# Designed miniproteins, single chains, part 97

Each design is a single chain, and the fold is of that chain. pLDDT is the mean over its residues in the fold that is shown.

## One batch from the design tools (miniprotein)

Design m3361
Fold by ESMFold2-Fast:
Structure m3361 (fold): chain A 92 residues (1-92)
Amino acid sequence: MLTPMSPEELEARIKELEERAKEAGLDVEKVRKAAEIQIVLSQAPQDVLDQLQQLIDQKDYQAAIDLAVDYLRSQGLDDLADFFEEEAKKQI
């Protein structure tokens, strides 16, 4: 179950991922966007999280991606939604 992180934990997590990305020669902006998406989804309403978990348990990864993208867009985060959709499709 995803628990909401404190602001201090969120900042520490983002900083850790940015530092790891820099050390590994990865795209820091890409890692930052991925971390921000994870944070936003972790703070989603419980019903959204339950639906995502059910779809993942059913191995319906496409529907899980669509639900996550729809949630991000509903929050006005179209840039993050587009990024997530592109990256998730590459992993399937």
Scores: mean pLDDT 73

Design m3362
Fold by ESMFold2-Fast:
Structure m3362 (fold): chain A 59 residues (1-59)
Amino acid sequence: SLKDDIDRLLDEISKLVQEYMDAVREGSPSSVLQEIQDKIVDTSKKLARLYNKYREENG
């Protein structure tokens, strides 16, 4: 369902945020940090699209 897809993307964002925090703590290069940031942005855009679809179908 759309709700299950939304919940899955929220879990994915949570994992990416944790990965980013770990990378910062470990002193990872800016290129690694940027890669994780790009993944967070992309996943957030997917989440926004699903929320829009959910609103259209549920009022």
Scores: mean pLDDT 85

Design m3363
Fold by ESMFold2-Fast:
Structure m3363 (fold): chain A 77 residues (1-77)
Amino acid sequence: MEERLRETLENTTDEQLRERARAAGFSDEEIERLLLAREALRAFLEGDLERAIRLIEELEGVSAEEIREEIERLLAS
């Protein structure tokens, strides 16, 4: 699963993520949170755990698992 997420993150642009989120009915605020969550997940996958944790804390303590699930669902739709 983690390997597939890494591949998807590398192949998906900010524009594609925003487009899918808008199609799914996300608000602009939710889309910006998803972009931050994607950056946190990317940092985590790159092994930058310190940066990933800080980004997660900026999202008001949402868990890394929750962030991963949100991005995965969005990219799958």
Scores: mean pLDDT 68

Design m3364
Fold by ESMFold2-Fast:
Structure m3364 (fold): chain A 74 residues (1-74)
Amino acid sequence: SELLIKATNLDVAARLHYAAAQIGDPNAVESLEAAIEDYRKAIELYRQAGAPDDYIASLEEKLREVEAELERLR
């Protein structure tokens, strides 16, 4: 499914942005904001594609983790 391909690409991108922020990127805020946007888009596409609820829940948990880290830096 084209939706699943797009969702997985965004999921991977979100994880890479979050990892960059965690290793002390001087642009940590920008990296966290990019990760949040990518996770939000991935979650929506996974829901549309009918992905398992457990998988969507794991991504929502990761999104909350990234949002909390961004709030900590603000």
Scores: mean pLDDT 85

Design m3365
Fold by ESMFold2-Fast:
Parts: C-alpha cells; structure tokens; sequence
Structure m3365 (fold): chain A 93 residues (1-93)
C-alpha cells in the first residue's frame, strides 16, 4: 500500500519546489513529477529518486522553473512494481 502523508508546493520567485512524504510497504521503483503553468500551459515532467528514506517512509523533492512565477499545478506519480499511485493535483499560491 502507498500512502501520501504530505504534499507541499512552494513558489520561490520563478522556482517551484514540490515536496512529498510517502509511506510504502514495498520498495518504490520510480517517481515522476508533473508541473504545469496555468499562465502558459507549459508542462515539465521529471523523474525523481528519494532524497531521504527511513523504514518505509520516503521523501521526494522536485524542482521546476517557470519564468513568471505564475500559479502552477503539480502532481506526483509513484511506481511500485507494476502499480502506479498518483497524488491529487496541488496548486501553488
């Protein structure tokens, strides 16, 4: 089972920082972050590895740059074996 404990989106100037804490009973194979600008419609997708893991808890951090610092929407997909788990869409301020 995969559970998303926390998801946060921080906008620092033109830099979007997505942080997620995830609990998984199985090793996580890969993580994909998708960030879309609401102003331009530009989408950036990147693969992430865990920044930190302890027991069955993982911390993932993604960074993307958007020129205007406009509101963005972001989601994260976690792949465990042959299953995929996607967060709700989160909007920056």
Amino acid sequence: MVEFVSISVELRGTTVILRAEVVSDKPIDSVEMSVQSLASGETQTMELLSEEHSDNKYVFVGRAEFPEGAPVVASMTVFVGNEAYTTPVVRSP
Scores: mean pLDDT 75

Design m3366
Fold by ESMFold2-Fast:
Structure m3366 (fold): chain A 98 residues (1-98)
Amino acid sequence: GMAVKERRIANMRAFIASLQSDEQLRSLAASIVDGALRTKQLYRERPEAAEAVAKRYGLPSPEEMVEMELEVAKEAIRLIGERTGDEALVEEWLARIE
């Protein structure tokens, strides 16, 4: 649901704001993209496992879970781009998850 996505974005925003080094921010960006792609791959290859995860978190479908994870990842990458000033890196990372 929307409330879960908003909470995850708020938590991610707070975590990004707590990081001081450019290296930590870039490392986080890589981890976020890898995580989003792994979630997308898991739902594609194992829909029954994805359905079980969705039910555990109160989401109605695996597709909605993937969409939420991708939206959270996109917002996080944009925030990291704002902190680092590296717009070219942001474009590259967003292209990988779109």
Scores: mean pLDDT 76

Design m3367
Fold by ESMFold2-Fast:
Structure m3367 (fold): chain A 99 residues (1-99)
Amino acid sequence: SSFEKKEEEMKAYVEKLLEQLGIPEDLKKLIMEVFDKLVAEMREKLAKISDPQERERERIRLMGQIMNKVTQLILKVAELVRKGDFEKARELLEEELKG
């Protein structure tokens, strides 16, 4: 569906960005878990909206917020990785998964 295609496009973009920035596989997995959590939360919010047009507007808004949040998180993780601070990178991602 159009919904699934847009989610797959967002996921592909995130995966490509992780590859381009040389993020280690263990941290890549955690970032994808954060992404999946945010997408699941978006789906729950959208399921509560009965009007299709209102749902689509909110979907666009939430997808933008997810991409902004995940991109900023990836950049922070990439900086920590460049500094050799893998423990702080992992802790940052584990904290995102708690919230």
Scores: mean pLDDT 87

Design m3368
Fold by ESMFold2-Fast:
Structure m3368 (fold): chain A 95 residues (1-95)
Amino acid sequence: MEELLRRAEELVEEREPVWFEALRSVHERLYERRIKLGIAKPLSPEEQAELEEQLRRQARDFAIGEALVELKSEHGLPLEELRRLAEALRERLAA
């Protein structure tokens, strides 16, 4: 399990920045469209900071999910072991 946890953490570190950029890019395009349609205004600095924080949390959740799917496929982990791995991974990343 410790080896799987370290591998999962490595995968999250690799994938989180990729997910963050993807989510940020999608949100920017959708929000620019809303501004062009006259239904939204440019975000304030405070709103921009809150949005970035939200996108960072979503990117981490997606990176964790991707890491777990890859490890499940690679090692044939049963769902119960995956759930334990997910819980342990989230605890380590929350520190």
Scores: mean pLDDT 82

Design m3369
Fold by ESMFold2-Fast:
Structure m3369 (fold): chain A 75 residues (1-75)
Amino acid sequence: GKEEEAKKLLEELKQLLEEVKTEDDPTKLIGLILAAIGNLLDLESLGAPEELIEEAKKLLEELKQLAKERWEELD
């Protein structure tokens, strides 16, 4: 059902967030950000519950912030 698919997309987002924490390659960091944006768009297209979309938006913002901090460390 839609809820199970939405939860799977959220778990994939959480996995991407964990990968950002350990990634030192700037090109791979960009790839992780793009993948996370894709997961949020998939959740919105699926018509996921608003609460799950808001959780995904928070995860994406956290991921973007961590990627920015890691990018600045590598520059």
Scores: mean pLDDT 81

Design m3370
Fold by ESMFold2-Fast:
Structure m3370 (fold): chain A 75 residues (1-75)
Amino acid sequence: SVDELLALVDQLRSSDPAVVEAALLALFRYVQTHELPPEVRARLRELLRDGSLPPWVRAGLHELLHPSDAPFRRL
């Protein structure tokens, strides 16, 4: 559900790196089989605009928002 996805996005602001990693991986799993809802995309863009996230998290957000046009391999 959108609410569950928004909760994962909120977990990206956690001070616990393990929580952040788990949330990011869950979002990447979701996008392998589903399109991100517009509300979730808007929330991710707000996090990028805030600028407070670590560089590795920001890189993950860029991949979620701007996936490659080439066929991606499921991992």
Scores: mean pLDDT 76

Design m3371
Fold by ESMFold2-Fast:
Structure m3371 (fold): chain A 83 residues (1-83)
Amino acid sequence: SALEAIEEALKLAKEEGQEVVAKALEILLEAVRKRDAEGIEIALGLLGIAVAVEKLTGTLSPELEEAIDRAIEAARAELERLR
């Protein structure tokens, strides 16, 4: 489920000290819980920016990147269901 994928990515982000990525994932998690289509779109944008910044610094682990990709895919699928 989208909630499970986002929660797994959030757990890994917190364990790795990726505070900005974790904050974006928390916003995404709340938007999905509320079934807030606009909130999901905004949260996905914020998450994309956070990931781009961490990739520029070379601090993003492959495991966290994969978990984030799964969370994004699941959140996009949920967004389509709300339409």
Scores: mean pLDDT 85

Design m3372
Fold by ESMFold2-Fast:
Structure m3372 (fold): chain A 82 residues (1-82)
Amino acid sequence: MSKNLVENVKEETEKIKEEIINSPHRLFYIKSMLDFFALLRNEDAVIAFLEILKPYLTDEEKEEIRKWLLENDFPKAAEILK
């Protein structure tokens, strides 16, 4: 449970965002990170991760991630990708 997890997620995501964005398999990498966050059950961390990446995602990628979030009980995170 988080005392500064959200800030750590923001900092780490900023460090790796260029690697993720420039990957030809970036959707796969994003889904892999989301699987990890699902184990933590911390939706605020999921939101922080996706807020940083949101401006760089295509509408198709946003829809695929949104479906995954709804299937994994992250409805608030899914709303930020509309």
Scores: mean pLDDT 80

Design m3373
Fold by ESMFold2-Fast:
Structure m3373 (fold): chain A 109 residues (1-109)
Amino acid sequence: SVAAELEELLRNGSATDEKLLEAVEAVLERARELLRRGRLDPANIRAALDEMLAFVEAGGKALGALSPEEKIAASRAAWEAAIAADPEAVARQLEETLEEEERVLEELK
């Protein structure tokens, strides 16, 4: 998985800017593809969030963050509640986040 590849690159010092940008780009594209399958389908929203949160968890572990798993688990619970309450708002927020991250990625190239 992209998260596992990122963890390995950061852990062994082989993370070049190019490899890091490739990993970010792959995660953003996977999340966007999941949302394209059904923007208002809670299962697709959850799948997109899981891809993004797994990537963040791997990065946190590689950087020696304290209790990254506990923080990510709490975040997942909060997002699950948000999806149950208003899936349209969550889908919109994720699309806005993906667009912003894609702009930042393009500027770094």
Scores: mean pLDDT 67

Design m3374
Fold by ESMFold2-Fast:
Structure m3374 (fold): chain A 65 residues (1-65)
Amino acid sequence: HHTTYSAISILAAAANFEGLGVKVELKGDEIIVTVDSEDKERAEELVKQMEELAKKSGMKLTVKY
């Protein structure tokens, strides 16, 4: 699961570089993504990519705004 978390973390870091407020945390087997509510619409595709990566790896991903 480290590889999936690493990929999602890289996506979040890239989003932060572009000015999107996205934070990623790993809690056990759960990935928690926190998106600033103001950036929700702009981050929609990114969140979908993260959800797909988590689903393929059997990890739970929770998105918080």
Scores: mean pLDDT 79

Design m3375
Fold by ESMFold2-Fast:
Structure m3375 (fold): chain A 79 residues (1-79)
Amino acid sequence: KITIERAEGNAEKLLEDKVKELESKGYEIVDEEEETLSDGSVAKKVTLKNKETGTIVEIAAYTPAEDPEKGKMVVLTIE
């Protein structure tokens, strides 16, 4: 099963809160990528895996250079 969750706001804070939530549930970070775009915006991707269940969670967070509070986060859960 694939589940998609979306959130808007301070993407850095949303990402930190979601990673902490998942780590409390037994997920481990297996990959982390960060890219600064030509306009100064930041795109960050974090992949977590639960080794007991095999569930993979991919989180993409986007922080616009013009207003960090108008960021977006997408969480993709693959069971």
Scores: mean pLDDT 86

Design m3376
Fold by ESMFold2-Fast:
Structure m3376 (fold): chain A 131 residues (1-131)
Amino acid sequence: GELEKKAEELLEKARELYAKGTREDRRKGFELEVEALKLYIELGDKEKVLQLAELFYFLGLLLEESDPELAIRSLLTAAEGFLAVGDKEKAKEALEKAKEIFEKYKDKLPKEVQEEIEKRIKELEEKLKEN
């Protein structure tokens, strides 16, 4: 349907942005992939959600030193995706890695970014405690 087509168009635009190779284009591509993940969650497309969650997990690991803010955001997004498909073990693993990187780089992040990340961590921890 229309939502699936929109998600596919977002992923195609993200690939075009990544191909340009700038930090700014990479961050825009990331934002489009996050929007696509949310659409696939709404659609209940578990295979696409899992595929994107695994890509975000891998991206978070790769970017730890070069872009710790994006690494943390990628790992939190991976945790949300894994949780959406019921993979609580992988969601917890992604969340714990995000927390590890956040504690390591916290003092280098703007205060508003710290507050946003802390809120997302708390929301994920509360959801993971349910069952």
Scores: mean pLDDT 89

Design m3377
Fold by ESMFold2-Fast:
Structure m3377 (fold): chain A 72 residues (1-72)
Amino acid sequence: MEASEEVLREVAEVGIKASETQTGQQVSDAVAAVAESHGIAMPAHPGSRQIVAAELLTQAAKLGFPLPYLKA
């Protein structure tokens, strides 16, 4: 999935903010909402959505953006 640096930056920021008080599912939903607002198609199934959200966060980390700590 292709995402611009601007989208990846927003994904990282939203993921970190959500991770302070929210579950991994809620963090994934927040990240997915940012991606969808930029025209990225996200899967409807929660589990698949979480996987794609994690991939976007991983791409952000490769560009030097910090990753949220997800409580498993």
Scores: mean pLDDT 70

Design m3378
Fold by ESMFold2-Fast:
Structure m3378 (fold): chain A 80 residues (1-80)
Amino acid sequence: SEAAAQKLVDETLAGVRKALEAGDAERALQIVEDGAATIAQLVPDPAVAERAIRELYLGAARLAEEAGFHELARTLREKA
């Protein structure tokens, strides 16, 4: 469901924010990649999964940019 996909995005972005607050850009990237893989596995509708994964990468890029991790933000935008 779209609601279940959104919950996975929101929970993953919370983890990304925590990693960025700890200064751990590598952990933040890993959380995004693991979250995208989880969405792809658990969300049965490919169009819903694709939109959720794009939202996840763009949301994570925004959080990275705001935290001053400009190179990570660029990498995440390119993967969106």
Scores: mean pLDDT 89

Design m3379
Fold by ESMFold2-Fast:
Structure m3379 (fold): chain A 87 residues (1-87)
Amino acid sequence: APSRAEQLAALVEAAARIQEALRAGDLETAVSLAREVFDRFRGYLSPEEAARVEALLAEMEAETDLARRRALAGQIFDLYVAAIARL
């Protein structure tokens, strides 16, 4: 199984790519990458945490303000960091 350090490194890299896509106005790429991250880390989340990430992803996809979209992506990132910390 991947180590906690390997999972955290992968999450940081994915988060950087998502933020880059959002800044470029490439919502399709940002959403695709965010869904890939969810699929990768879903198994480490509790059912309540997974529901929270799904709600935040839906809110991010519907958001039109870049700063708010980036803040929502950051909230999702924090949930994954907390989940990985339990590995």
Scores: mean pLDDT 82

Design m3380
Fold by ESMFold2-Fast:
Formats: structure tokens, C-alpha cells, sequence
Structure m3380 (fold): chain A 112 residues (1-112)
């Protein structure tokens, strides 16, 4: 479940000695985690897509483009195995290839 993965990420952030801030979109399709490190160069933004829908996939790509435009270092996690989510993952990887120092894209297919 998403909450179990979020708890795991929160535990890892705490172990790394940073502060994790969590924001959820009004549609609940996106979760933005911000890891505030003591060194601003260590700040990390984690964008997690929580729904395996075409709408969530489009919202994730828009959010990733915005993070890149703002110069934010980020990890974007797409969760789902639908054709729409796999297509979004390919588009996100193409964006990431232009900014390899700024973004990492992960496609996670949940267990059945």
C-alpha cells in the first residue's frame, strides 16, 4: 500500500538525518515529499504518483516539468503498470535524460 511505502521513505529520511515534509495534491493523485538537509545542495524532492490512471500520469509529467523548470533536484516515482503509466515513464525518462544531474525516474509496478 502507498502508506507503507511512505512510512518506509519517512524512516529512511529520518535515518539520513534530514527533515521530511509531505504535501498531497487536492486530487490525492500526487504526493510531494521534500527532504530538507542541513546543506541546501542535499535537499531532495520526491514526487510520487499514487494512482494508475492517465490523468495521474499527465499530472506527474506536468509536475516533473515544473520541478525541472524551477531547478529542483528530484526523484519521480511512478506507481503502476498500466499502458498510460508506462508511457508516462518513458516520457519522464526522456525528460530526465536532458537533466541527468537533476532527476531520477523510477517506475514501480505493485505486486498483484
Amino acid sequence: ALEAELARIEALAAEAGGVLRRFRSPERTLVLLVFDAADPAGDAWVLIVTEDTAAAARAALEALRRLLEEGRRNTTILVGGSPAMREAARAAEALAARHPDRTLVVLEVPAP
Scores: mean pLDDT 64

Design m3381
Fold by ESMFold2-Fast:
Structure m3381 (fold): chain A 69 residues (1-69)
Amino acid sequence: SELEKRVREIVKAFHNDDFDKVLEILSKYLPEEEYERFKAEFEANRDDPQAKETVLARALQAIVDRERA
C-alpha cells in the first residue's frame, strides 16, 4: 500500500540521519500545522536519539490516523 511505502521511506531516512528527507516526506502527508509541530519537536530533541524516536512514532501515527479518517 502507499501508506506502507511512506512509512518505510520515512523510517529509512530517519535511520540514515537524513532529517531533511524525514521533514520533506512529513510535509507532503501532514497538514502544515502538524508538520511545523513535529519539526519543532525534532529540533528540540536533536541531541536525544530516544526522544527523536518517540517523535517519529507520533508523526507516523498522525499519518496513519489521517489516512484512516
Scores: mean pLDDT 81

Design m3382
Fold by ESMFold2-Fast:
Structure m3382 (fold): chain A 78 residues (1-78)
Amino acid sequence: KKEAIEELERKKKELEEKAKKAKDPVLKKAYEEAARVLEEAIERLKTTPEEEVGLLATSALFRALALVVEGELAPRIK
């Protein structure tokens, strides 16, 4: 359980750093929203049963990745 929380905290910090360095406002917002998704998942994991930890953590990571991909694509399409 703690390992899952630590992994999400590391990924959240990576996204926050990417948001700080992003020049594109859309991409910056995407990284910020992805980091927020991981922050919410971290709080939820603190009270989640051990058997559900993997599913919740994986779901949050995929959701964050989807937001980043959408942000990357948004400035490329109309």
Scores: mean pLDDT 75

Design m3383
Fold by ESMFold2-Fast:
Structure m3383 (fold): chain A 100 residues (1-100)
Amino acid sequence: SVVEEAKKVKEEGLKKLDEAKTGAEALAVFEETVKRFKEIVDKAKTVEEVEEVGKIFEEFAEYLWEKHGHLLSPEQKARLAKLGQELKKHIEEKLEELRS
């Protein structure tokens, strides 16, 4: 299921974040995780699946900010925020398509 795939991607991302020693490494993990979540969102067939996938991504993003945010430069924080907003927009567009 897309929800189980999202949980697996989150788990893999969290492990990679815990291994990150620099903001560049943390940002690279975030960028790859966003890319994988966009692919998962595209596979979702119901509003409930998209909402649960979005919630799983929010848990990943919160963990990064709380545990690894101190590694990020201001420029890296801006890039991370932009990537998160792009995924949020992608989720909102998918929800609108499924509600139509």
Scores: mean pLDDT 89

Design m3384
Fold by ESMFold2-Fast:
Structure m3384 (fold): chain A 68 residues (1-68)
Amino acid sequence: MTLEQLKAEFLATLDWVRAEHADDPELVALVDRYRKQVEAAKTKEELLEIQRQFFEDYAAHVAARLAA
């Protein structure tokens, strides 16, 4: 896959997460922040690291929400 295709796939994933959690402003803000990072990524390696960081932050947010 090209970098452009990988970006498009991850942006689609981010859009899905945003829609699923539209009533969670903290998570919406998290998605919007990562969307900008994805758009700015210049290499496949940068994109994969952004993806890894997003899923870590997402998991932490969900865990904190469930613990509250």
Scores: mean pLDDT 84

Design m3385
Fold by ESMFold2-Fast:
Order: C-alpha cells, then sequence, then structure tokens
Structure m3385 (fold): chain A 74 residues (1-74)
C-alpha cells in the first residue's frame, strides 16, 4: 500500500522546474512510494483537500491512507 504520495505540477513555471525535477529524483531515491503528476493549477487544491502539505514550489506530499485515497480521487 502507498504510505507517502508525492504530487508534482505538470507544465511547471521556470521557477518551479528545479524543485519538480528534485522531487522526481527523490522518487527514484525512495522518498515517495508513488509520484503523480497533476495540473499545476489543481496542485494546491488537491494538497489542501487531502490534508497534505506543499514542500516546495510545484511539489506537495500526502501521507496516511485516507489522505492518499482522497488525493487519488481528485
Amino acid sequence: MVKVLGLIGSDPAPTQKATVEAARQGYDDGDFDLLLEVPIEELEKIIRESGGTMIAPGVGVVSGEEGIKRALEL
């Protein structure tokens, strides 16, 4: 089961590209069980509604079974 979900914005602004790429590398390194790309316009809403947190420009994290389930349904 997914315990930590990383979310990254699609089509990130130039100021967000470095942090989004760092999040992709973090997934490869095992920091996230699953990494999903979502529209950048929806990212903050998905994070807020799932009880997650924004960790960097264009990057959020959701932990816990119920929060992850909520994020995946949005």
Scores: mean pLDDT 75

Design m3386
Fold by ESMFold2-Fast:
Structure m3386 (fold): chain A 105 residues (1-105)
Amino acid sequence: SHMARLRAEAERFAQLMLEAVKELLEDGKAQGLSDDLIFFQLRHAIHASLLEAKRRFADPAVLAAMVAAFLAGLQQYIASETDPRTREILQQLLRYAQRLAARYL
């Protein structure tokens, strides 16, 4: 169905957002950036991605599915992360993403 395909697209979008978070975080760490600078870059990337998702997924149920998939993926990433520094940055990012989700749904 069209709705099943839109939900699959939304879940794929969430997966790409999670991959971008991983890439930005690992690149920032490799470059020796401070936690604050890494978090600033991650916040900007998530905010921009959520605004694009809102434009792309006009159906509130599809947008909600995308947000839920992203938050679930981020929680799984946090649970599997062994580095305390990385986990702290990701936990701050999760709280930020939850606040954005509440604002944009």
Scores: mean pLDDT 88

Design m3387
Fold by ESMFold2-Fast:
Parts: C-alpha cells; sequence; structure tokens
Structure m3387 (fold): chain A 74 residues (1-74)
C-alpha cells in the first residue's frame, strides 16, 4: 500500500540522515547507509505496487544518495 511505501521511505530517510550526521571514520556509518539502501529498495517495490510515483521518485533519490556515500567510504 501507499502508506507502507511511505513508512519504508521514512525509515530509509532516517537511516540516511543519521549516517550523514556521522564522520567518515565512524564504524556505524557503513551499516546505516546499508540500512538506508535496504529500506529505500523496499519503498521502491511497495510504491510500484501502489502506483505511488511520488514515493517511488523520493525513494530512488534516497537510494542513489546512500549508494554514492557508501562508495566514498569503502
Amino acid sequence: SSEEAREKLREAGKALARAMSLPASDPRKPGLLKEAIEHAKEAIELAKEAGDTGTLESAQVVLDAAEEMLKKIE
């Protein structure tokens, strides 16, 4: 449902925001970015099922940002 997609998007956004608040040296940062990626992928799938294009687009932005950040700290 659209509500489930939005909830997963909120979880993805929270994980990303928390990761962004941490310095690159923080051992928690990669895990939080991976959580953001996982929740964003779940939000994308749920948004596709619901036909929620707004949530789909927002979840894609979060996914792309988290993946780019993870690549920089690998």
Scores: mean pLDDT 88

Design m3388
Fold by ESMFold2-Fast:
Structure m3388 (fold): chain A 100 residues (1-100)
Amino acid sequence: SLQEVYDRLEEILLEINKLEQEFQQTKDPAVGKKIVELFLEAADLLEPYLPSVAKELREIAKQIEEAIKNKDFHKAQSLITIAQAMLTSVLLHLRLKIKS
C-alpha cells in the first residue's frame, strides 16, 4: 500500500540522516556506499508512484557514488543533501495523498 511505502521511506530517510553524520566525521567510503544503497532502495519504492522522481534519485545516487570514488567528499556531501531534500519533499507529497 501507499502507507507502507511512506513508512519505509521515512525509515530510510532517518537512517540516511544518521549515516550522513557518520560520513561527515569519518569520510569512510563504506558509509557513503550504504547511503547510496538507501537512496536506490527509496527510488525502487517510488518507481510505481513517482517514476520521474525515482529516475532523478537514481541519477543523484550514481553521482554520489562517483564523487566518493574520486574522493570528492565535498561534492558527495552536497549531493547527499540535495537527495535528502528531494526525499523529504516526496514524503510531504505522499502524506497529503494518503490523508486525502
Scores: mean pLDDT 89

Design m3389
Fold by ESMFold2-Fast:
Structure m3389 (fold): chain A 95 residues (1-95)
Amino acid sequence: SIETIVEELKVLIEKLKVEKDPESVLVILQQIDANLQRLLEEATPEEIVELEDLLLEIEDAVKPFLSHSNTDVRNAATRVLNEIGVLHLKVATLS
């Protein structure tokens, strides 16, 4: 359900904000990416619009990792931001 994905994303964002270990950060970013992919498949454009505040919170939490010293962490952060971009594109096709 969309509600389950949303609750999982909220937990992952809070974990990401406090995690210092690069390997753990990588796992959290990969889990965020997987949940965003599920959201893209399962949510309607209208449901994605209702989640805009959550998507902005994810973007803000993830953006600092684009400058991380670990290449895998930077790549995972880039994937998350790309997935948010795809979700926004799905909304932008509403007419």
Scores: mean pLDDT 88

Design m3390
Fold by ESMFold2-Fast:
Structure m3390 (fold): chain A 81 residues (1-81)
Amino acid sequence: SLLEAAVARMAEVGTPEQAELARGMGEELVRHLGERGARIFAEAVDAAIARAAGLSPEEAGREALRLVHERAGEAVLEAER
């Protein structure tokens, strides 16, 4: 699935602990937004990977978690309007 593939990519970029935190956020997005949630999560992870060039795994993981949180919040607020 898009969610599982994105979590796997997150684990390659950041730490396993950060990947598990991202999984929880992705599952919440899917719960609220369905397929759109999975796409938003995957897009945020891919954007974070692109921005992570030259960063350590810990730094890359923090950037990915930040982007997922930011985009998740925006999408949930928009969906609730």
Scores: mean pLDDT 76

Design m3391
Fold by ESMFold2-Fast:
Structure m3391 (fold): chain A 75 residues (1-75)
Amino acid sequence: SDKEKFQKAMDELFKLAEEAVEKIRNATPEEKQRILDELKQKMDEIISKLPKEYQDYARELADEILKQLEEVAKS
């Protein structure tokens, strides 16, 4: 179902975020920006495959995740 696709996509977004946090904490300043850019691209790809009615919810969540990770990267 579309709801199951949404749930799987959300799980994928959170897993990507967790992986990105670990990479950022062990990265050089130059690598941090590349990690964030790659994460944004991967999240956009996942969201683009969702049914239209779920894309707005997923994008809002992804934007909040990216905002938090940008704060971690500045630390």
Scores: mean pLDDT 83

Design m3392
Fold by ESMFold2-Fast:
Structure m3392 (fold): chain A 67 residues (1-67)
Amino acid sequence: MSPRERALAYLERAREAIRAGDLAGAARYLEQAFVEAGGTPGGPVRPFPSAEAAEAAIETLERLITG
């Protein structure tokens, strides 16, 4: 599986976490997607303040991976 495919898979797991009400899990999956997309990990992952913030972050990273 390519880094891009792994990043997109982590974004889907982040969306599943949001649907389950797990904002901490969503933040962890987004961090993994960011690292797979070529980002640098930045210390302990904090939960998102809201589902809207989590989805906005996922959409932003997905556009960077796919655009």
Scores: mean pLDDT 78

Design m3393
Fold by ESMFold2-Fast:
Structure m3393 (fold): chain A 83 residues (1-83)
Amino acid sequence: AAEEKVLQAVDQKAAELGLSKEQTEQLKTAGLNVLDALSAGRDPEEIKEILTLVLEEVLGLSKEQAEELAEAIVRTAVEELKK
């Protein structure tokens, strides 16, 4: 299911970046919210921009790291919803 793929992408990227369990769980919640927003017809670019800002402020990531995470999550969600 789309949720499973998004959660797997989050787990992989969180491990690569050395995120804590709490940060990883927050990121999983954000990923599921991305799926809901896309399903409601929200623009993927808008979602990615908002997620990038949240990841910078909440997780303390650099802009570059936050953009990489946001891109991976939104792309995975979009690809799964197209199936």
Scores: mean pLDDT 81

Design m3394
Fold by ESMFold2-Fast:
Structure m3394 (fold): chain A 66 residues (1-66)
Amino acid sequence: SRAEQLRKKLAEADLKALAEKFGISDEAFKAVYVLLLDDRSVAEISAVSGVSRSRISALRKELLAL
């Protein structure tokens, strides 16, 4: 499933480098990380984290391409 793929990729990723690449603060990225593990929608992650929907979409796409 997408949730399983995201969990695997997030566990292996350089999270600090990924947050920096997408211009997301470390604090906001912690919220994004938890919600991505739960396979929440882009709209829900955006609403909770304050990160734009476009950035979350791009981040998720990058993670799945790793």
Scores: mean pLDDT 78

